# Designed miniproteins, single chains, continued (4), part 30

Each design is a single chain, and the fold is of that chain. pLDDT is the mean over its residues in the fold that is shown.

## One batch from the design tools (miniprotein)

Design m13017
Fold by ESMFold2-Fast:
Structure m13017 (fold): chain A 93 residues (1-93)
Amino acid sequence: DELKEFLEKMLEKVKEYLEEMKELLEKAKKGEIDPKKAVLEAEIILGVAHLMYAVGLLLEKLLGKEYPEIIEEIEKLIEEMEKILEELKELAK
């Protein structure tokens, strides 16, 4: 199932992006990176994750196949990424 394999690959990539954002937050908390630069980088990462999510939903619609478990996992990861971005924005104040 090519769509399922593609969505699973996107899920793994979004997991990697969440880990990158967690590392970015830890570095900002330690003063190792400018919090304003960390916010910009986090916004780019989150933007790419949202684009991947939108592409996944579009492919499900075009192919008439749904993988709600994979999509739900991606949504939960994006929600965690959004929480990290809010913490980074607080540090940048």
Scores: mean pLDDT 89

Design m13018
Fold by ESMFold2-Fast:
Structure m13018 (fold): chain A 91 residues (1-91)
Amino acid sequence: SMEADKLVEEAAELAEEATRLVNKARELGPDTEEGKELARKALELARKALELAMEAMRLADEAGDGESVARAAGVAVAAIGNEFEAEYMLK
């Protein structure tokens, strides 16, 4: 569905930005103040991406759109990975 596709695109953009912030936090050093701030931002974006991807999966499943379910699931996996990495940096 168009609504599910839009949510997948929004979730993918947030997950991609979270990945960039995680990589930058790692480059700056996760023990630095700047690295910790980027990791916190990445965590927030990863959580939003996961919420949107899960909603996209629900809408696509209700519409019988298996292709959009698969796309949304892929974004959800990426978002979970970003969340895990950001949380690890914040320890």
Scores: mean pLDDT 89

Design m13019
Fold by ESMFold2-Fast:
Structure m13019 (fold): chain A 73 residues (1-73)
Amino acid sequence: GPSHEEVAEAARELAEREEDPARREFLLTVAELTAQGMDLLDAANRAARETGVSAAEAMEALMEIGRRLQERR
């Protein structure tokens, strides 16, 4: 699978394009946690709790991260 740094970079790129402050903070938190070696699903669950984004919004963000990682490989 993708490295933690590749996942973190994809999340940061999505955050740069995100206009909603809560979703941007979610993506930046996912990027920080995955860069520290946390698995993507665990990072997303923790980031959602810290930022208050819904499970649906978190799932949409995870799908977009996955799409970007596929485009890079």
Scores: mean pLDDT 82

Design m13020
Fold by ESMFold2-Fast:
Structure m13020 (fold): chain A 82 residues (1-82)
Amino acid sequence: MEKLRKTVAESVLELEREALESEDPRESALLRDLALALAKLAAGVLLSIGEPEEAKALLAEIARRSPDPELAAELAELAEEI
């Protein structure tokens, strides 16, 4: 689980960084939406296989490291609901 969690977290954080660095507001919005969707998808998969603590840890790690405070708040809220 650790390798999967780290790989997903790094992928989400990279999409968030690209969103913040994008000069095109449409591209920025799409990258942000993809980052959020990937985080939610990965957490959902972990929940479906009976790993709620791993799902919570993944969302909390991304929220803690996120450069986007609004997205970080949403992911932290989702982690608390698990």
Scores: mean pLDDT 83

Design m13021
Fold by ESMFold2-Fast:
Structure m13021 (fold): chain A 86 residues (1-86)
Amino acid sequence: MLTVEQAREIGERAKELAGGAERTTAEGVIALAVQAARELGGDPDYVEKLGREAAKEEGVKLDEELSGEEAEKLAEKIGEKLVKEA
C-alpha cells in the first residue's frame, strides 16, 4: 500500500511528466504515473490498477490521444485516486 505522502508525490510527478509531453494517450499518462511510482519506491502494479480505474471513471479510452491539458487533468485524477485509496 502507498502512504498518503507517496501517493501525493507520485500524482504530482505524473502531472509534471504529462504536462511536459507534447502528445500522449491515456495509456501514456498511466505509464508516466507507473514510472513515477518506480522512481519514488511505490508499488507500480497498484498505481497502474488505480490509473486504469481513474481513466475509466473520467470516461477516457486508453488509446485516446490527449492534449497536454487533458493529460495533466487525467494525471491529477490519478493522483487524487491514489491519495483516496492510500
Scores: mean pLDDT 82

Design m13022
Fold by ESMFold2-Fast:
Structure m13022 (fold): chain A 100 residues (1-100)
Amino acid sequence: MSAEEQARLAEARALLEEMRTADEATARKLLGQLGFLALDEARAGRIGTAFQIVLMAAEAARTLPPALRALALEVVGILYETLVSGDVDGGEARLRELLA
């Protein structure tokens, strides 16, 4: 794993950890940052790193407060579909709409 990939995964971990104690408004902002981080990795051609972020988010969603769990799983679903389809622009539009 490259130093850049390690840094991106560390950023994803930090965002997920911050979400555990955040209010709903802050958590929505952090979920947006996490989603856009995964999309940026996909745009850079680092699909494996993007998938790792999605898997980390899916695992973390299981341990989030109930109010945030459904939203986090919706974000995970959008990101997973985006990575499978390769439609990063469509995924970004869907993520922006969800988090508006």
Scores: mean pLDDT 83

Design m13023
Fold by ESMFold2-Fast:
Structure m13023 (fold): chain A 81 residues (1-81)
Amino acid sequence: TPAEEVLREGAERLREMAEEAKSPEAREKLLEAAEQAERAAERAEEIMEETGLSEEELAELARRAMEGVLELARRYAEELE
């Protein structure tokens, strides 16, 4: 589904950021965020059934949420140095 693709791409970007993180703590937190995004991707169909959202609506929400998570993750990694 489009939402699964968005979330899996987000997880991959978070893993990329983890590889570039200089502190072990930042790396661990980025990997945790990637795992959460992957779990959300696995549940995309269930979420659509529970919420009544269309594939397009869920994909848009996933994109917006992932953009926010990636922005926060970048700031968090920088703060931890």
Scores: mean pLDDT 76

Design m13024
Fold by ESMFold2-Fast:
Order: sequence, then C-alpha cells, then structure tokens
Structure m13024 (fold): chain A 89 residues (1-89)
Amino acid sequence: PEENRVTVTGPTSAVSGGTLTGTVTGSKTRPVEVRLRDEDGKVLKVAPVGPDGSFSISLKGLKPGTYTAVGVDAAGVEGGGLEVEVREP
C-alpha cells in the first residue's frame, strides 16, 4: 500500500513580520491548509491552501527562531515538515 504523503515547498528562511509563501501537494487527496508549528510543536499560525496548492502565512508577531510548516490534506493527513528559520528584520 502506498502512503498518502503531503509535501510542503517554500523558502527555508524568512524575516519576522514578513510573509512565508509556498506550495503544498498531496499524493492522493487535495491539500486544504498549512499549519506553522514552533520548536515545541505548538501551532501558532494556520493558512488555507488555494486550488493551485499555493499558501501565504503572515509571520507578524512571531519571535525569531525555528518553525516547521506542515501541510494538511482533505483526509486529515499531516506532512511536509518544511523547516523555516525566522530571523530578526
């Protein structure tokens, strides 16, 4: 059996107060959202995924540090794990 895998593509660095843009693809089901998690795995931001797989997350109010962007598909599968270093402006 093939796993249903979600992939997140985007930059690996961004500035605090900026915007993180990228794409999400699902192997079997449509991607629906992106969740941005901190180093403790806490979800701090959620953004919808467009019909073309694109997303845009505001980094306003985030502290500098390492965050992980994970995609979620229509079946509720999480994946992708794009690690993003958020730097001071």
Scores: mean pLDDT 78

Design m13025
Fold by ESMFold2-Fast:
Structure m13025 (fold): chain A 63 residues (1-63)
Amino acid sequence: SREALIREAAERLGVPAERLRELVEAALQGDSKRSRELVAELVEEYGVDGEELQRLVLRIVLS
């Protein structure tokens, strides 16, 4: 399920699942501005790789 993919990706990235869910929801809504802002926030707060984050979000959205 999409929820399971969000939890697994969040654990892998070391970010809260709630924050990753916000990003996935923004991506599903086509909100490019919010998606960019959330990616920048997660990179800054948690030190995640932005490219890996975007790749995982795309995989979740396409599931």
Scores: mean pLDDT 85

Design m13026
Fold by ESMFold2-Fast:
Structure m13026 (fold): chain A 79 residues (1-79)
Amino acid sequence: SSLEKSLEIAAEIGRELRERIDVELELARLMRVEGISEEEARERARELGKELGLSEKQIEEILANARWMAKTLSPESLE
């Protein structure tokens, strides 16, 4: 049924979104807590993004989100 198919698609999107958020939080923690440079964060984002099969544009979006999280969240919130 169309509903069953929609639920399956929603579950897959949810998994992909969780994987992206995990990468964003890891990068934010590395920048905010461990103090890695923006260049190191970019290299790490490309490495992790390629493992997830993401495009260069999607990798740049992850890095932008991670930078926002690193700036906005406290170090304790990223542990």
Scores: mean pLDDT 78

Design m13027
Fold by ESMFold2-Fast:
Structure m13027 (fold): chain A 87 residues (1-87)
Amino acid sequence: MSLEERFGEIVGDLVEALRDDPALAAEVLRLASEFVENKDDKEVVIKQLEGLIRIAEEGIRRETDPARRRTLEESRRRLEEMVKELR
């Protein structure tokens, strides 16, 4: 699976898990847009991934539903793996 395909899946999972938090969901989509526009700039891509990790961490702190929390924790883990691969 390509880095871009993995990113798309994670963004989808984050938006769904954050569906009751429109402000965080909107921030996910903003960072995702910046990733797509700057995908050839490694430094920009890492910055966007780190931004999404921070959003996932905030979502985890606020989430009480076990299924949504699991999705956010898995999304955070996958984003951390991508950052590690790019460094």
Scores: mean pLDDT 81

Design m13028
Fold by ESMFold2-Fast:
Parts: structure tokens; sequence; C-alpha cells
Structure m13028 (fold): chain A 66 residues (1-66)
């Protein structure tokens, strides 16, 4: 269903974004992707004292597809 596609896309976007940030920052960067809820994913990239957080919502993606 469109909702399941939006959830998959949200996860893929979160993972893709942290991967791109990690590529830019190098191999010392630590990355995590967490499912905050069924529709919200949080990616975190840490390097030393730097921390970047990304939040991706499947509901927002679904709204954009409509």
Amino acid sequence: SLREEAQRLARELAEGLVEKVKEELGPDAKVTVEEVSETVFRGTVELGDKKIELVVSADDILAGLA
C-alpha cells in the first residue's frame, strides 16, 4: 500500500542521509538509525564533539505523494 511504501521510503531516506554524511565526515564518524515510531525514523551521525540528527516522517512523505 502507499502507506507501506512511505514507511519504507522514510527508512531508506534516513539511512541514505546518514550514509552520505558519514562519507563526507570519514570512517571515524559513528552512525545510528532508530525507529522512533512506526512512521518516524531518527538518524544520528557523531564525530568527536559534533552531532548531527535527522528526522524523517513517513506521514510527511505520504502527504507529499498525495
Scores: mean pLDDT 76

Design m13029
Fold by ESMFold2-Fast:
Structure m13029 (fold): chain A 83 residues (1-83)
Amino acid sequence: NPTSAQKIADLIIRRMRPDPDELPQVELVAKFIAEKYNNGEEITDEDLERLRKEGVSQRLIDAARMYSSGDYLSLTQQALNRP
C-alpha cells in the first residue's frame, strides 16, 4: 500500500503537473501535509517559512497551505482514504 506521503505526492503531481526538477520539492511538501493531517494539525506559517528556506517554490508553498486546509482539504482527505 502507498504511504500517506505518496498518496498526497500523486495528488499534487496529477493536479499541478510539476516539472521533473520540482519532484523533490513535491515529495517534501507531501510529507509535511501527510504528517500534519495524520496528527490532526494544520500547517503553520513557521512550517511554510521553513519550506521557503529549503528552496520550495511559492507555487508549492501555496499548494501546501491549500491541501492541508481550506478549499483543497477534501481532495487530500479523499486521497488518504484510498486503499
Scores: mean pLDDT 78

Design m13030
Fold by ESMFold2-Fast:
Structure m13030 (fold): chain A 60 residues (1-60)
Amino acid sequence: KAVFLKDIESYPPEFRKKRRELQKVAQDKISASKTEAEKGQVSLETLERLKALEEEYKAS
């Protein structure tokens, strides 16, 4: 599942690195998942973690 941010270039490099790392982990888990339900759960968990990461950097 692809997630895009408006003005991602305005975020610090560390934020972009962590975001890519989260997406890579999600891709690996999706590849290892056998069912659509498992893939959906991984996608939801990844979206929640990405939202938390965005809030962390926006609030800082």
Scores: mean pLDDT 71

Design m13031
Fold by ESMFold2-Fast:
Structure m13031 (fold): chain A 110 residues (1-110)
Amino acid sequence: LLAILAGIFGLLGGLAGLLGGLIALRNGSRVELGIAGAIAGIGGIFMGLLAVLTGNPVLALAGGVAGLAGGIAALAAGLLGGGGAAALALGAAGVAHGAAGAALGAAALA
């Protein structure tokens, strides 16, 4: 159960990081942070989905961490690159959901 919940949160965090990164790329000048957010977000989506499908807590932890990283990058791109309120909001959502996924994945490993 914890691994599946962690996978869902990692997937949601990854999706938020991807969307926030793409919005920051479109609107802002900090292309490196937007690209980082998109790549980490994609990783969070894949690892989170695999965790949901397999119940593997290692994949859930990896998905949560990737979602968190994507969220941080999107948030930073929104703050520094003029990605706007949408990139900020999606970045914050990516941080929150990715952190929850990482915590639940770590708990499932314990």
Scores: mean pLDDT 77

Design m13032
Fold by ESMFold2-Fast:
Structure m13032 (fold): chain A 63 residues (1-63)
Amino acid sequence: GEPSEEERLKLEILTLFPSDQVEEAAQLLKGKDVAFLKKALEELKKTPQEQRLAKLKELSAAY
């Protein structure tokens, strides 16, 4: 079946991370709603790749 908006957003966010960080990023996205995922995706797209995991941790802690 077609992936949900939540699953699609999670997959898109995970493509912003190198393979060695995907598991940690996925863990940080557990239990997050669509509103958080949309905000995280937009913020991470604006963040340099090497700073994205730290940015996701900040966003997850602030939620």
Scores: mean pLDDT 82

Design m13033
Fold by ESMFold2-Fast:
Structure m13033 (fold): chain A 65 residues (1-65)
Amino acid sequence: ATVLEAHGRLVVLDVGSAEAADATAIEAGGRRYGIAGKLVGPKGTILRLEAPHDLRPGDRVRLLR
């Protein structure tokens, strides 16, 4: 998945809610971020992460179960 937007602990990914449904964390650049919440947005799935992050638009992430 690709980061479309990043705002504080929120990230928007270019994946649908069904693809993100089983995800408990994301991995980017060797770092793992736990998912605290998920919302459906107009551009993709909005994730609220459990911890602060340094993710930016264009970053590639992997969804983890």
Scores: mean pLDDT 79

Design m13034
Fold by ESMFold2-Fast:
Structure m13034 (fold): chain A 102 residues (1-102)
Amino acid sequence: MLPKVELKPSSELARQGAIKLTSAGILVSGAEVEEDPEVRRQDLENAADLAVESADLFIASGEASEDLAALLRRLGDRMASLGEDDAARRVYEAADRVAAAV
Protein backbone atom coordinates (compact mmCIF):
# COMPACT_ATOMS: atom_id res chain seq x y z
CA MET A 1 0.00 0.00 0.00
CA LEU A 2 1.36 3.42 -0.99
CA PRO A 3 0.92 6.10 1.72
CA LYS A 4 -1.89 8.58 1.00
CA VAL A 5 -0.50 11.80 -0.49
CA GLU A 6 -1.68 14.90 1.39
CA LEU A 7 -1.89 18.41 -0.10
CA LYS A 8 -0.07 21.00 2.05
CA PRO A 9 -1.63 24.39 1.14
CA SER A 10 0.30 27.40 2.51
CA SER A 11 -1.74 30.36 1.16
CA GLU A 12 -5.35 31.32 1.96
CA LEU A 13 -6.39 30.75 -1.69
CA ALA A 14 -4.83 27.26 -1.68
CA ARG A 15 -6.55 26.48 1.66
CA GLN A 16 -9.90 27.47 0.09
CA GLY A 17 -9.01 25.22 -2.86
CA ALA A 18 -8.26 22.29 -0.52
CA ILE A 19 -11.63 22.76 1.24
CA LYS A 20 -13.46 22.77 -2.13
CA LEU A 21 -11.59 19.63 -3.26
CA THR A 22 -12.50 17.87 0.02
CA SER A 23 -16.18 18.82 -0.52
CA ALA A 24 -16.00 17.50 -4.12
CA GLY A 25 -14.64 14.17 -2.81
CA ILE A 26 -17.48 13.92 -0.27
CA LEU A 27 -20.08 14.51 -3.04
CA VAL A 28 -18.48 11.81 -5.24
CA SER A 29 -18.50 9.35 -2.30
CA GLY A 30 -22.21 10.11 -1.78
CA ALA A 31 -22.92 9.68 -5.51
CA GLU A 32 -21.26 6.21 -5.44
CA VAL A 33 -24.09 4.97 -3.12
CA GLU A 34 -26.91 7.11 -4.59
CA GLU A 35 -29.69 5.09 -6.29
CA ASP A 36 -31.46 8.05 -7.96
CA PRO A 37 -29.65 8.77 -11.27
CA GLU A 38 -30.78 12.44 -11.36
CA VAL A 39 -29.56 13.09 -7.77
CA ARG A 40 -26.28 11.31 -8.65
CA ARG A 41 -25.87 13.47 -11.79
CA GLN A 42 -26.52 16.70 -9.81
CA ASP A 43 -24.07 15.65 -7.05
CA LEU A 44 -21.37 14.86 -9.66
CA GLU A 45 -22.01 18.14 -11.53
CA ASN A 46 -21.65 19.99 -8.18
CA ALA A 47 -18.50 17.98 -7.40
CA ALA A 48 -17.04 18.90 -10.82
CA ASP A 49 -17.80 22.62 -10.15
CA LEU A 50 -15.98 22.40 -6.79
CA ALA A 51 -13.03 20.50 -8.30
CA VAL A 52 -12.67 23.09 -11.12
CA GLU A 53 -12.85 25.96 -8.59
CA SER A 54 -10.25 24.17 -6.44
CA ALA A 55 -7.88 23.80 -9.43
CA ASP A 56 -8.28 27.50 -10.34
CA LEU A 57 -7.58 28.60 -6.72
CA PHE A 58 -4.41 26.46 -6.52
CA ILE A 59 -3.22 27.84 -9.90
CA ALA A 60 -3.98 31.45 -8.82
CA SER A 61 -2.05 30.91 -5.55
CA GLY A 62 1.03 29.54 -7.38
CA GLU A 63 0.59 26.21 -5.54
CA ALA A 64 -0.26 23.96 -8.51
CA SER A 65 1.39 20.53 -8.08
CA GLU A 66 1.60 17.14 -9.79
CA ASP A 67 -0.01 15.67 -6.63
CA LEU A 68 -3.04 17.94 -7.12
CA ALA A 69 -3.25 17.00 -10.82
CA ALA A 70 -3.10 13.29 -9.86
CA LEU A 71 -5.87 13.74 -7.24
CA LEU A 72 -8.07 15.52 -9.82
CA ARG A 73 -7.45 12.76 -12.42
CA ARG A 74 -8.41 10.15 -9.79
CA LEU A 75 -11.61 12.10 -8.98
CA GLY A 76 -12.43 12.26 -12.72
CA ASP A 77 -11.87 8.48 -13.00
CA ARG A 78 -14.42 7.94 -10.21
CA MET A 79 -16.95 10.21 -11.99
CA ALA A 80 -16.40 8.38 -15.30
CA SER A 81 -16.90 5.01 -13.56
CA LEU A 82 -20.36 6.30 -12.48
CA GLY A 83 -21.24 7.13 -16.13
CA GLU A 84 -20.98 10.94 -15.78
CA ASP A 85 -18.58 11.55 -18.68
CA ASP A 86 -19.26 15.33 -18.90
CA ALA A 87 -18.42 15.85 -15.20
CA ALA A 88 -15.33 13.63 -15.56
CA ARG A 89 -14.19 15.59 -18.67
CA ARG A 90 -14.42 18.93 -16.80
CA VAL A 91 -12.31 17.53 -13.93
CA TYR A 92 -9.74 16.02 -16.37
CA GLU A 93 -9.48 19.43 -18.11
CA ALA A 94 -8.89 21.02 -14.67
CA ALA A 95 -6.18 18.41 -13.91
CA ASP A 96 -4.50 19.25 -17.26
CA ARG A 97 -4.51 22.99 -16.39
CA VAL A 98 -2.97 22.23 -12.97
CA ALA A 99 -0.26 20.05 -14.60
CA ALA A 100 0.47 22.82 -17.17
CA ALA A 101 0.83 25.37 -14.30
CA VAL A 102 3.51 23.30 -12.48
Scores: mean pLDDT 84

Design m13035
Fold by ESMFold2-Fast:
Structure m13035 (fold): chain A 65 residues (1-65)
Amino acid sequence: LVEELRRALEEGDVETALELLEKMVAQNPDNKTARLLLETAKQAIAAGDNKMALRYLRAALEVLE
């Protein structure tokens, strides 16, 4: 899972990275920072800002590790 997420982030595959990170956040429900970063990434995706979305998704992964 983590390796698949890292590959998606490196390739700029926002949709795959979002799906994998949602699974990781669901397994760590007490990590409020990771959840906030994930929600912020979703807002960036909705705004069409995939560069910022990837930045927030990477930050969420770092907080979960």
Scores: mean pLDDT 81

Design m13036
Fold by ESMFold2-Fast:
Structure m13036 (fold): chain A 71 residues (1-71)
Amino acid sequence: MTKEKILEAILDQVEADIRRALERRPFSLETLEKAARDAVDFYLDYFNIEISEEEREKLYERAVKRVRELA
């Protein structure tokens, strides 16, 4: 699996986690955005994936965008 495919898999997992949370109750946009960023950090650490700070910020933006499309 390429690095980009691993990052895409992390985004898919973050979206799935947030979608599951939304099935139980509504959340504010700020709470969803924070949860998406926290989930990105969790999965990067869990899979021991090292990325630059700039790439991490871009991954946060991608996760937040996907989560906003769920609301």
Scores: mean pLDDT 81

Design m13037
Fold by ESMFold2-Fast:
Structure m13037 (fold): chain A 79 residues (1-79)
Amino acid sequence: MELEKKAKELEEEARKHREEAERYTERARRIAEELKDGDPTRLAGEVLREVGRSVDHLIKARQLERKAKELKEEAKRLE
């Protein structure tokens, strides 16, 4: 069942992208906490950068999850 194996590989890759997104989100939260007591313009720019990286990884994860779901549905049809 090659399709199930490929789906698992895509799910694993998606999981890694979600973990990356969580790391960038956590980094953005820490920077935002510093914003309360610091230079708002500089810190806002850094927060937006980390949020952007998180969003990029979430988009990739979602694309991989969708493809994995399609492969799982195809594998189920062949059984």
Scores: mean pLDDT 80

Design m13038
Fold by ESMFold2-Fast:
Structure m13038 (fold): chain A 93 residues (1-93)
Amino acid sequence: AEEVRKQILDYLDFLDIKLSPAEQAALDFVISKFPEEVKAVIDASPTPYMFYINFTSFVDILAGKKLISPEVYEQLMNIALRAGERLGLSTTS
């Protein structure tokens, strides 16, 4: 659990993304509840772009299965949105 958390934080630091306390709490929640699934996302993501794709898909799946609250979903998607902006992706089309 702690190792996967560190890998995600290292990735976000590389993209110069600083988490709010609410975003940190949401991230810690999903890592504590789904550590193996989070590790699979990291292991499948050799590039920042692939991590963005796999992380957003993972968050959408958890929300669709009602395994996370709408509030947790919003915080995780805020992280994903900022990661997409750092990668030069447009979200307005």
Scores: mean pLDDT 77

Design m13039
Fold by ESMFold2-Fast:
Structure m13039 (fold): chain A 112 residues (1-112)
Amino acid sequence: MVTLETVRRILERLLAAKTPEAIVRELEALLGAFIEMVLQRAPREELEAAKELLLEGLRYAKEHLPPEVTKELLERFLLLLEGGIEVRADDPEAVALLEELKEEVKKLLEEV
């Protein structure tokens, strides 16, 4: 099971990563961990905390990865978020949080 501690540990590894390959690997793990929390129906409070950790990881990756690699990862994550919103459609608070995250990811994509 993925927890907030799992997400925090992945972020620690991502921020310590020195090569593009390592940054991509840890970012993909971070994105996957967040989506797993969504699919596990984690409470809104846990998703909000995980969202903040995720956004920190995305900002780090944007600053350290080539633009084309960052764009591909963000576009794939937007598709995963759309699926997560559909799965959580019965939970308005989770949907609102995921829609806000989707808009933040779109803003990051425009800046790449």
Scores: mean pLDDT 86

Design m13040
Fold by ESMFold2-Fast:
Structure m13040 (fold): chain A 94 residues (1-94)
Amino acid sequence: MSEELLKELEELLKLLEEFAKRNPGALSDQQLATLKRAREKVEKKEAFSEEEVEELDRLALYAYLRLQHLGEDEAAKRLADELEKFNKLYHEEK
């Protein structure tokens, strides 16, 4: 992965990790495992498969909908913006 893609992925993961920390029990064990695997791959600088990106997209969409339901509009917007940047770069660089 490029350094730019890694930076956007790092920011997306930070937002998802922050969501999980602030909302204990909001993510399932499977969703937490997905987030943990994504972090591990970033640390190892490993390429993400299409399926892994789709899993991360679903996780981010779930977090976005939860933030919207809680009225945390600014946090939801930041998550949506970082997800859009990540997806754009991922599809341009693969």
Scores: mean pLDDT 81

Design m13041
Fold by ESMFold2-Fast:
Structure m13041 (fold): chain A 88 residues (1-88)
Amino acid sequence: MEEVKKKIKEVLLSKPKEVVEKLKELIENDPALFVKALKGDYKEVEKKYGKEVVEVIKEIRKIADEYNLDIYTLLSILNEVLDELEKE
């Protein structure tokens, strides 16, 4: 589990802060769209949040697939990592 958090954190840290902020906004305001994107429906997320957010979602999905994570567990980990990045 700690290894999964580390990989997700490394992906997020490799992106501009603006992209991470948009991803957080997507998860908080449009969680249904985030779930659709995780299932491969990127069109609306790309339109509203941009191509870079879609790229982050694809990388996160790859990590989730590697560790056989369900969507609820993935969302829990993402919220925890985003909170850690926001604190200090």
Scores: mean pLDDT 80

Design m13042
Fold by ESMFold2-Fast:
Structure m13042 (fold): chain A 63 residues (1-63)
Amino acid sequence: GAERMAEAARRAGERGDGAAAATAAHQSSLNGDKEAAEVGAREAERSGDAAAGRTARISWQRA
């Protein structure tokens, strides 16, 4: 569910794991959950992983 994906993204952010946050954004986007995809995008950008942040942002825009 959306809350589970948002929580997964926050946990990834706590670890600095941009790739995991981007994965959460992508899964949220596939489910049409824009709010959870946004959380994933913010955490991926915060990680400093530019590739993950860009990928997550695209996922959020498509949600």
Scores: mean pLDDT 82

Design m13043
Fold by ESMFold2-Fast:
Structure m13043 (fold): chain A 79 residues (1-79)
Amino acid sequence: IELTEAEKRVAAALLAFGTSLSLREIAEVAGVPLSAVYELGRKLGVEATEEHLEELVGRVLALAMEHPELLQLAAELRA
């Protein structure tokens, strides 16, 4: 999967905060527009809605196994 820097920051925010934040709050923490959250969901095959947030987090956890840079970004967002 080809991710933009904005989409990587969204994935990192989902790794850092999981389901604790709304999609809007995830976008805010990632420092990106909400459209980046929707595009990440589209690329991962999950509709980016509050209803599907747990599934989206699960897809991102799987993605982080192949993209370890996402874990570093998640640590930066928590700091």
Scores: mean pLDDT 81

Design m13044
Fold by ESMFold2-Fast:
Order: sequence, then C-alpha cells, then structure tokens
Structure m13044 (fold): chain A 90 residues (1-90)
Amino acid sequence: SSLEEVKKKLVEDARLVAERYNAGELTLEQVREAVERLYGEAKLALENGRYDIAEAGIEALEILLRELPESEKELKEEIERKIKELKSLL
C-alpha cells in the first residue's frame, strides 16, 4: 500500500500547509514553495509514467486551492492553471 501512503501523505501535507498559513504560521512565499514542489513532483511523476502519483499531486493542489483564503486570488489562479496543465497531460 505504498501508493495509498504516498497519496495520504501528499493530501495531509497540503492540508497542513493551508492550515498553518490560515493560522499565520507560514508566509505566502512558503505556500508558493509548497505549490511549486507539488507541481514539480506531479510533473516528474507524469514523465515517469506514474499517473497515480500525478493524480495524488493534483488532488493535493486542489486541496490547497479550496482551503486557501479567497483574498489569495492571484495564487489561487496560479494553482488552478497548474492543475489544468497537469490534467491536460494525463
């Protein structure tokens, strides 16, 4: 169940990033770093034919998109574009 473990970790990490940002414990730049990391990992997974891991990375980005405050419109639009790009490559 290593795939289930990877999926759970990516989702949990995304929720934790959003939670800590909403609590004022993370800067916007740290959230951007997390977004770039998730996007990069999903892209690498696609290049290696690991579509299940890529789907998990997309789900993690979708959680960030949902949980981030509405005031972060620019970042949310960036995440939405990244999700759309990744989905087009599946």
Scores: mean pLDDT 85

Design m13045
Fold by ESMFold2-Fast:
Parts: C-alpha cells; structure tokens; sequence
Structure m13045 (fold): chain A 72 residues (1-72)
C-alpha cells in the first residue's frame, strides 16, 4: 500500500540520519525500494544521478520528496 511504502521510506531516512548507513548505501536502498514498489522511473532517475555521485542522487531524492509533500 502507499502507506506502507511511505513508512519504508521514512525508516530508511531515519536509519541514514542515525548514522547506520553511508550516503552510497542510503542511495542504493532508495533505488531498490522504488524499483520494488514499481516506481521504475524514479529508480532509474536516482540510478543515473548515482553514477555522477551519491550527493547528486541525494539532492535528486530531496527534490522528489519535496514534490510529493515530504521532507527535503
């Protein structure tokens, strides 16, 4: 469900904020989650940015979160 999907996103963000993940691990987890949930366009966008660097992917993720009413 969309509620479970958002809960999984929030859990990954919390793990990253608590220092349990590196930036690269955070980006890979987000790509995997979006792909598993069928949001392949977002996963592909993050994957392309990740090839530039984890910071580029994180910035892209932040923009996506703002567009969907989430935290940057």
Amino acid sequence: SMQQFQQQIDQIIQDYRNGQMTPSQFVQRMIDLYRQMGDTDTADMLQRQFRIGPNSAIATFGRIQVQRGGSP
Scores: mean pLDDT 80

Design m13046
Fold by ESMFold2-Fast:
Structure m13046 (fold): chain A 70 residues (1-70)
Amino acid sequence: MAEVKRKVEELKKKYGLDESERMAVQAALVSYETGDPGIVENARDTLKQNGLENGLKTLEKVEEEIKKKE
């Protein structure tokens, strides 16, 4: 949990994410930590429904970074 929050704050600062984009990215990271793919799928749908293009791009980069760590 602490590592996820730290990573989300780092990405928020780096990419200038708003609160909704930050929450969606946090959901993706939590999905990876818990192994529940439904969390990241729901977050992706939320970003699309709200037209948050920057959040979608950040989500893709987070997913790539997580896979590299594995």
Scores: mean pLDDT 70

Design m13047
Fold by ESMFold2-Fast:
Structure m13047 (fold): chain A 77 residues (1-77)
Amino acid sequence: MLTEEEEVEVNYALALIQISVSRLAAKRAGKTDVAEKLEKIGDELEKVYRSDKPLEEKIAEMNKLRDEAVKLADEAL
């Protein structure tokens, strides 16, 4: 079972991969505005990761940002 610290690291990595893959797909499709929106979600992910928030709150916020990236990619690509 993952510790809360390990769960933060895993959720961060998964969110980062999702944002990066979606951003690459948007750029390949010529959808520069979508790629820029995904970059902003990535910036917010970094803020959450580096914050001093409780680990449970970080996990929840990282999952929300990952879901936002997925939704944006699904609706725009």
Scores: mean pLDDT 83

Design m13048
Fold by ESMFold2-Fast:
Structure m13048 (fold): chain A 90 residues (1-90)
Amino acid sequence: EEYEVTEEELERMRAAIAAHADEKEEFVQLQVELLELLLKLLEGKMSEEEFLERVEEILREMLEKGYITEEQYETLLRDAKALVEMLKKK
């Protein structure tokens, strides 16, 4: 199965985030933190539970600062949880 988040896919995600850099520097920094958490999870440097907790913290901060909508918060948290469940099945 080729459905692994590869370094190439992570680079594409970084490029997509960089395309939104004109909005707010702090928002971009928080998005980079989310990617760093994903990399640490994939490298085995953190547990799935720690990953979800840290992602929720960053997404909450983004929501409180008005960088994302409540709908985006719910969607991103759901997607992070789905990713973790997929990784647990392997």
Scores: mean pLDDT 74

Design m13049
Fold by ESMFold2-Fast:
Structure m13049 (fold): chain A 111 residues (1-111)
Amino acid sequence: SAAIDALVEAIEEEAARVLSRITDPEARARFEELTKRLIEAARNRDSERIVEVLRELVALARSLTDPAEAEAVLRYTASVASLAAVGGLISEEQYLAIMAEVSAALAALRA
């Protein structure tokens, strides 16, 4: 599917930028693992698995001590959720739930 190919390409490009900003090796490895699972879920059109991985990305961001790194992961998560919703891979209800979690996590970051 052209929509899935475009989503996977966007995930790979944005993930590379986020990965370059994560300094903790364990957080970096976790982000890489979640990105691989996200690509697999997208290729399988598994909406529930896409949502699960996006929630795990929000949890990863909340565990990061550097607010700039946390924000990068959260913005990546929001971007992927938007692309997945536009591509019909997740529902509007799933998208709004993820965006609420991302918004809450961003609000919790220090100004």
Scores: mean pLDDT 88

Design m13050
Fold by ESMFold2-Fast:
Structure m13050 (fold): chain A 68 residues (1-68)
Amino acid sequence: SADREAVARGARAAAEQPTAAGARTNAGSTMHDAKLVGLPEAAEAAERGARAPTVEGAREGSRQAADA
């Protein structure tokens, strides 16, 4: 669906962020969008990225959100 594609696109962009702060912020935005359109698996994965202490963890959460 268009909603799923939009969330996946945002999640992929979040996964490419070079800093932990940028990756967390974009993962947070992806989580919000996923919740609004009713994608709970993507929202949960993005939330893990938004709360991750490292850039690797933040990017991994976003990759999982894109694949959800």
Scores: mean pLDDT 84

Design m13051
Fold by ESMFold2-Fast:
Structure m13051 (fold): chain A 85 residues (1-85)
Amino acid sequence: SHMEELKQRLLELARRADEVITKAKEAIKNNASKETLQKIIDELRKVRDELEAFKPELPPELQVTADSIIDRLDRIIEELKKKIA
């Protein structure tokens, strides 16, 4: 169904977000270079932008889930930006 397709796409975006967030946390732990941290910020922003673009297609209940993931991405992006400032 269309609803199952939307749920599957949201789950895939959530999985990608979790992978990049994990990568960001490991990069911080390993004291990665500013260049590496900037590339990770770019990857986080790409997933965030895809979620924002997808969000209008979602019913309200799933929009709340998308907003939660976007908020997590925004927090990690700000943490990384402070590290490279």
Scores: mean pLDDT 90

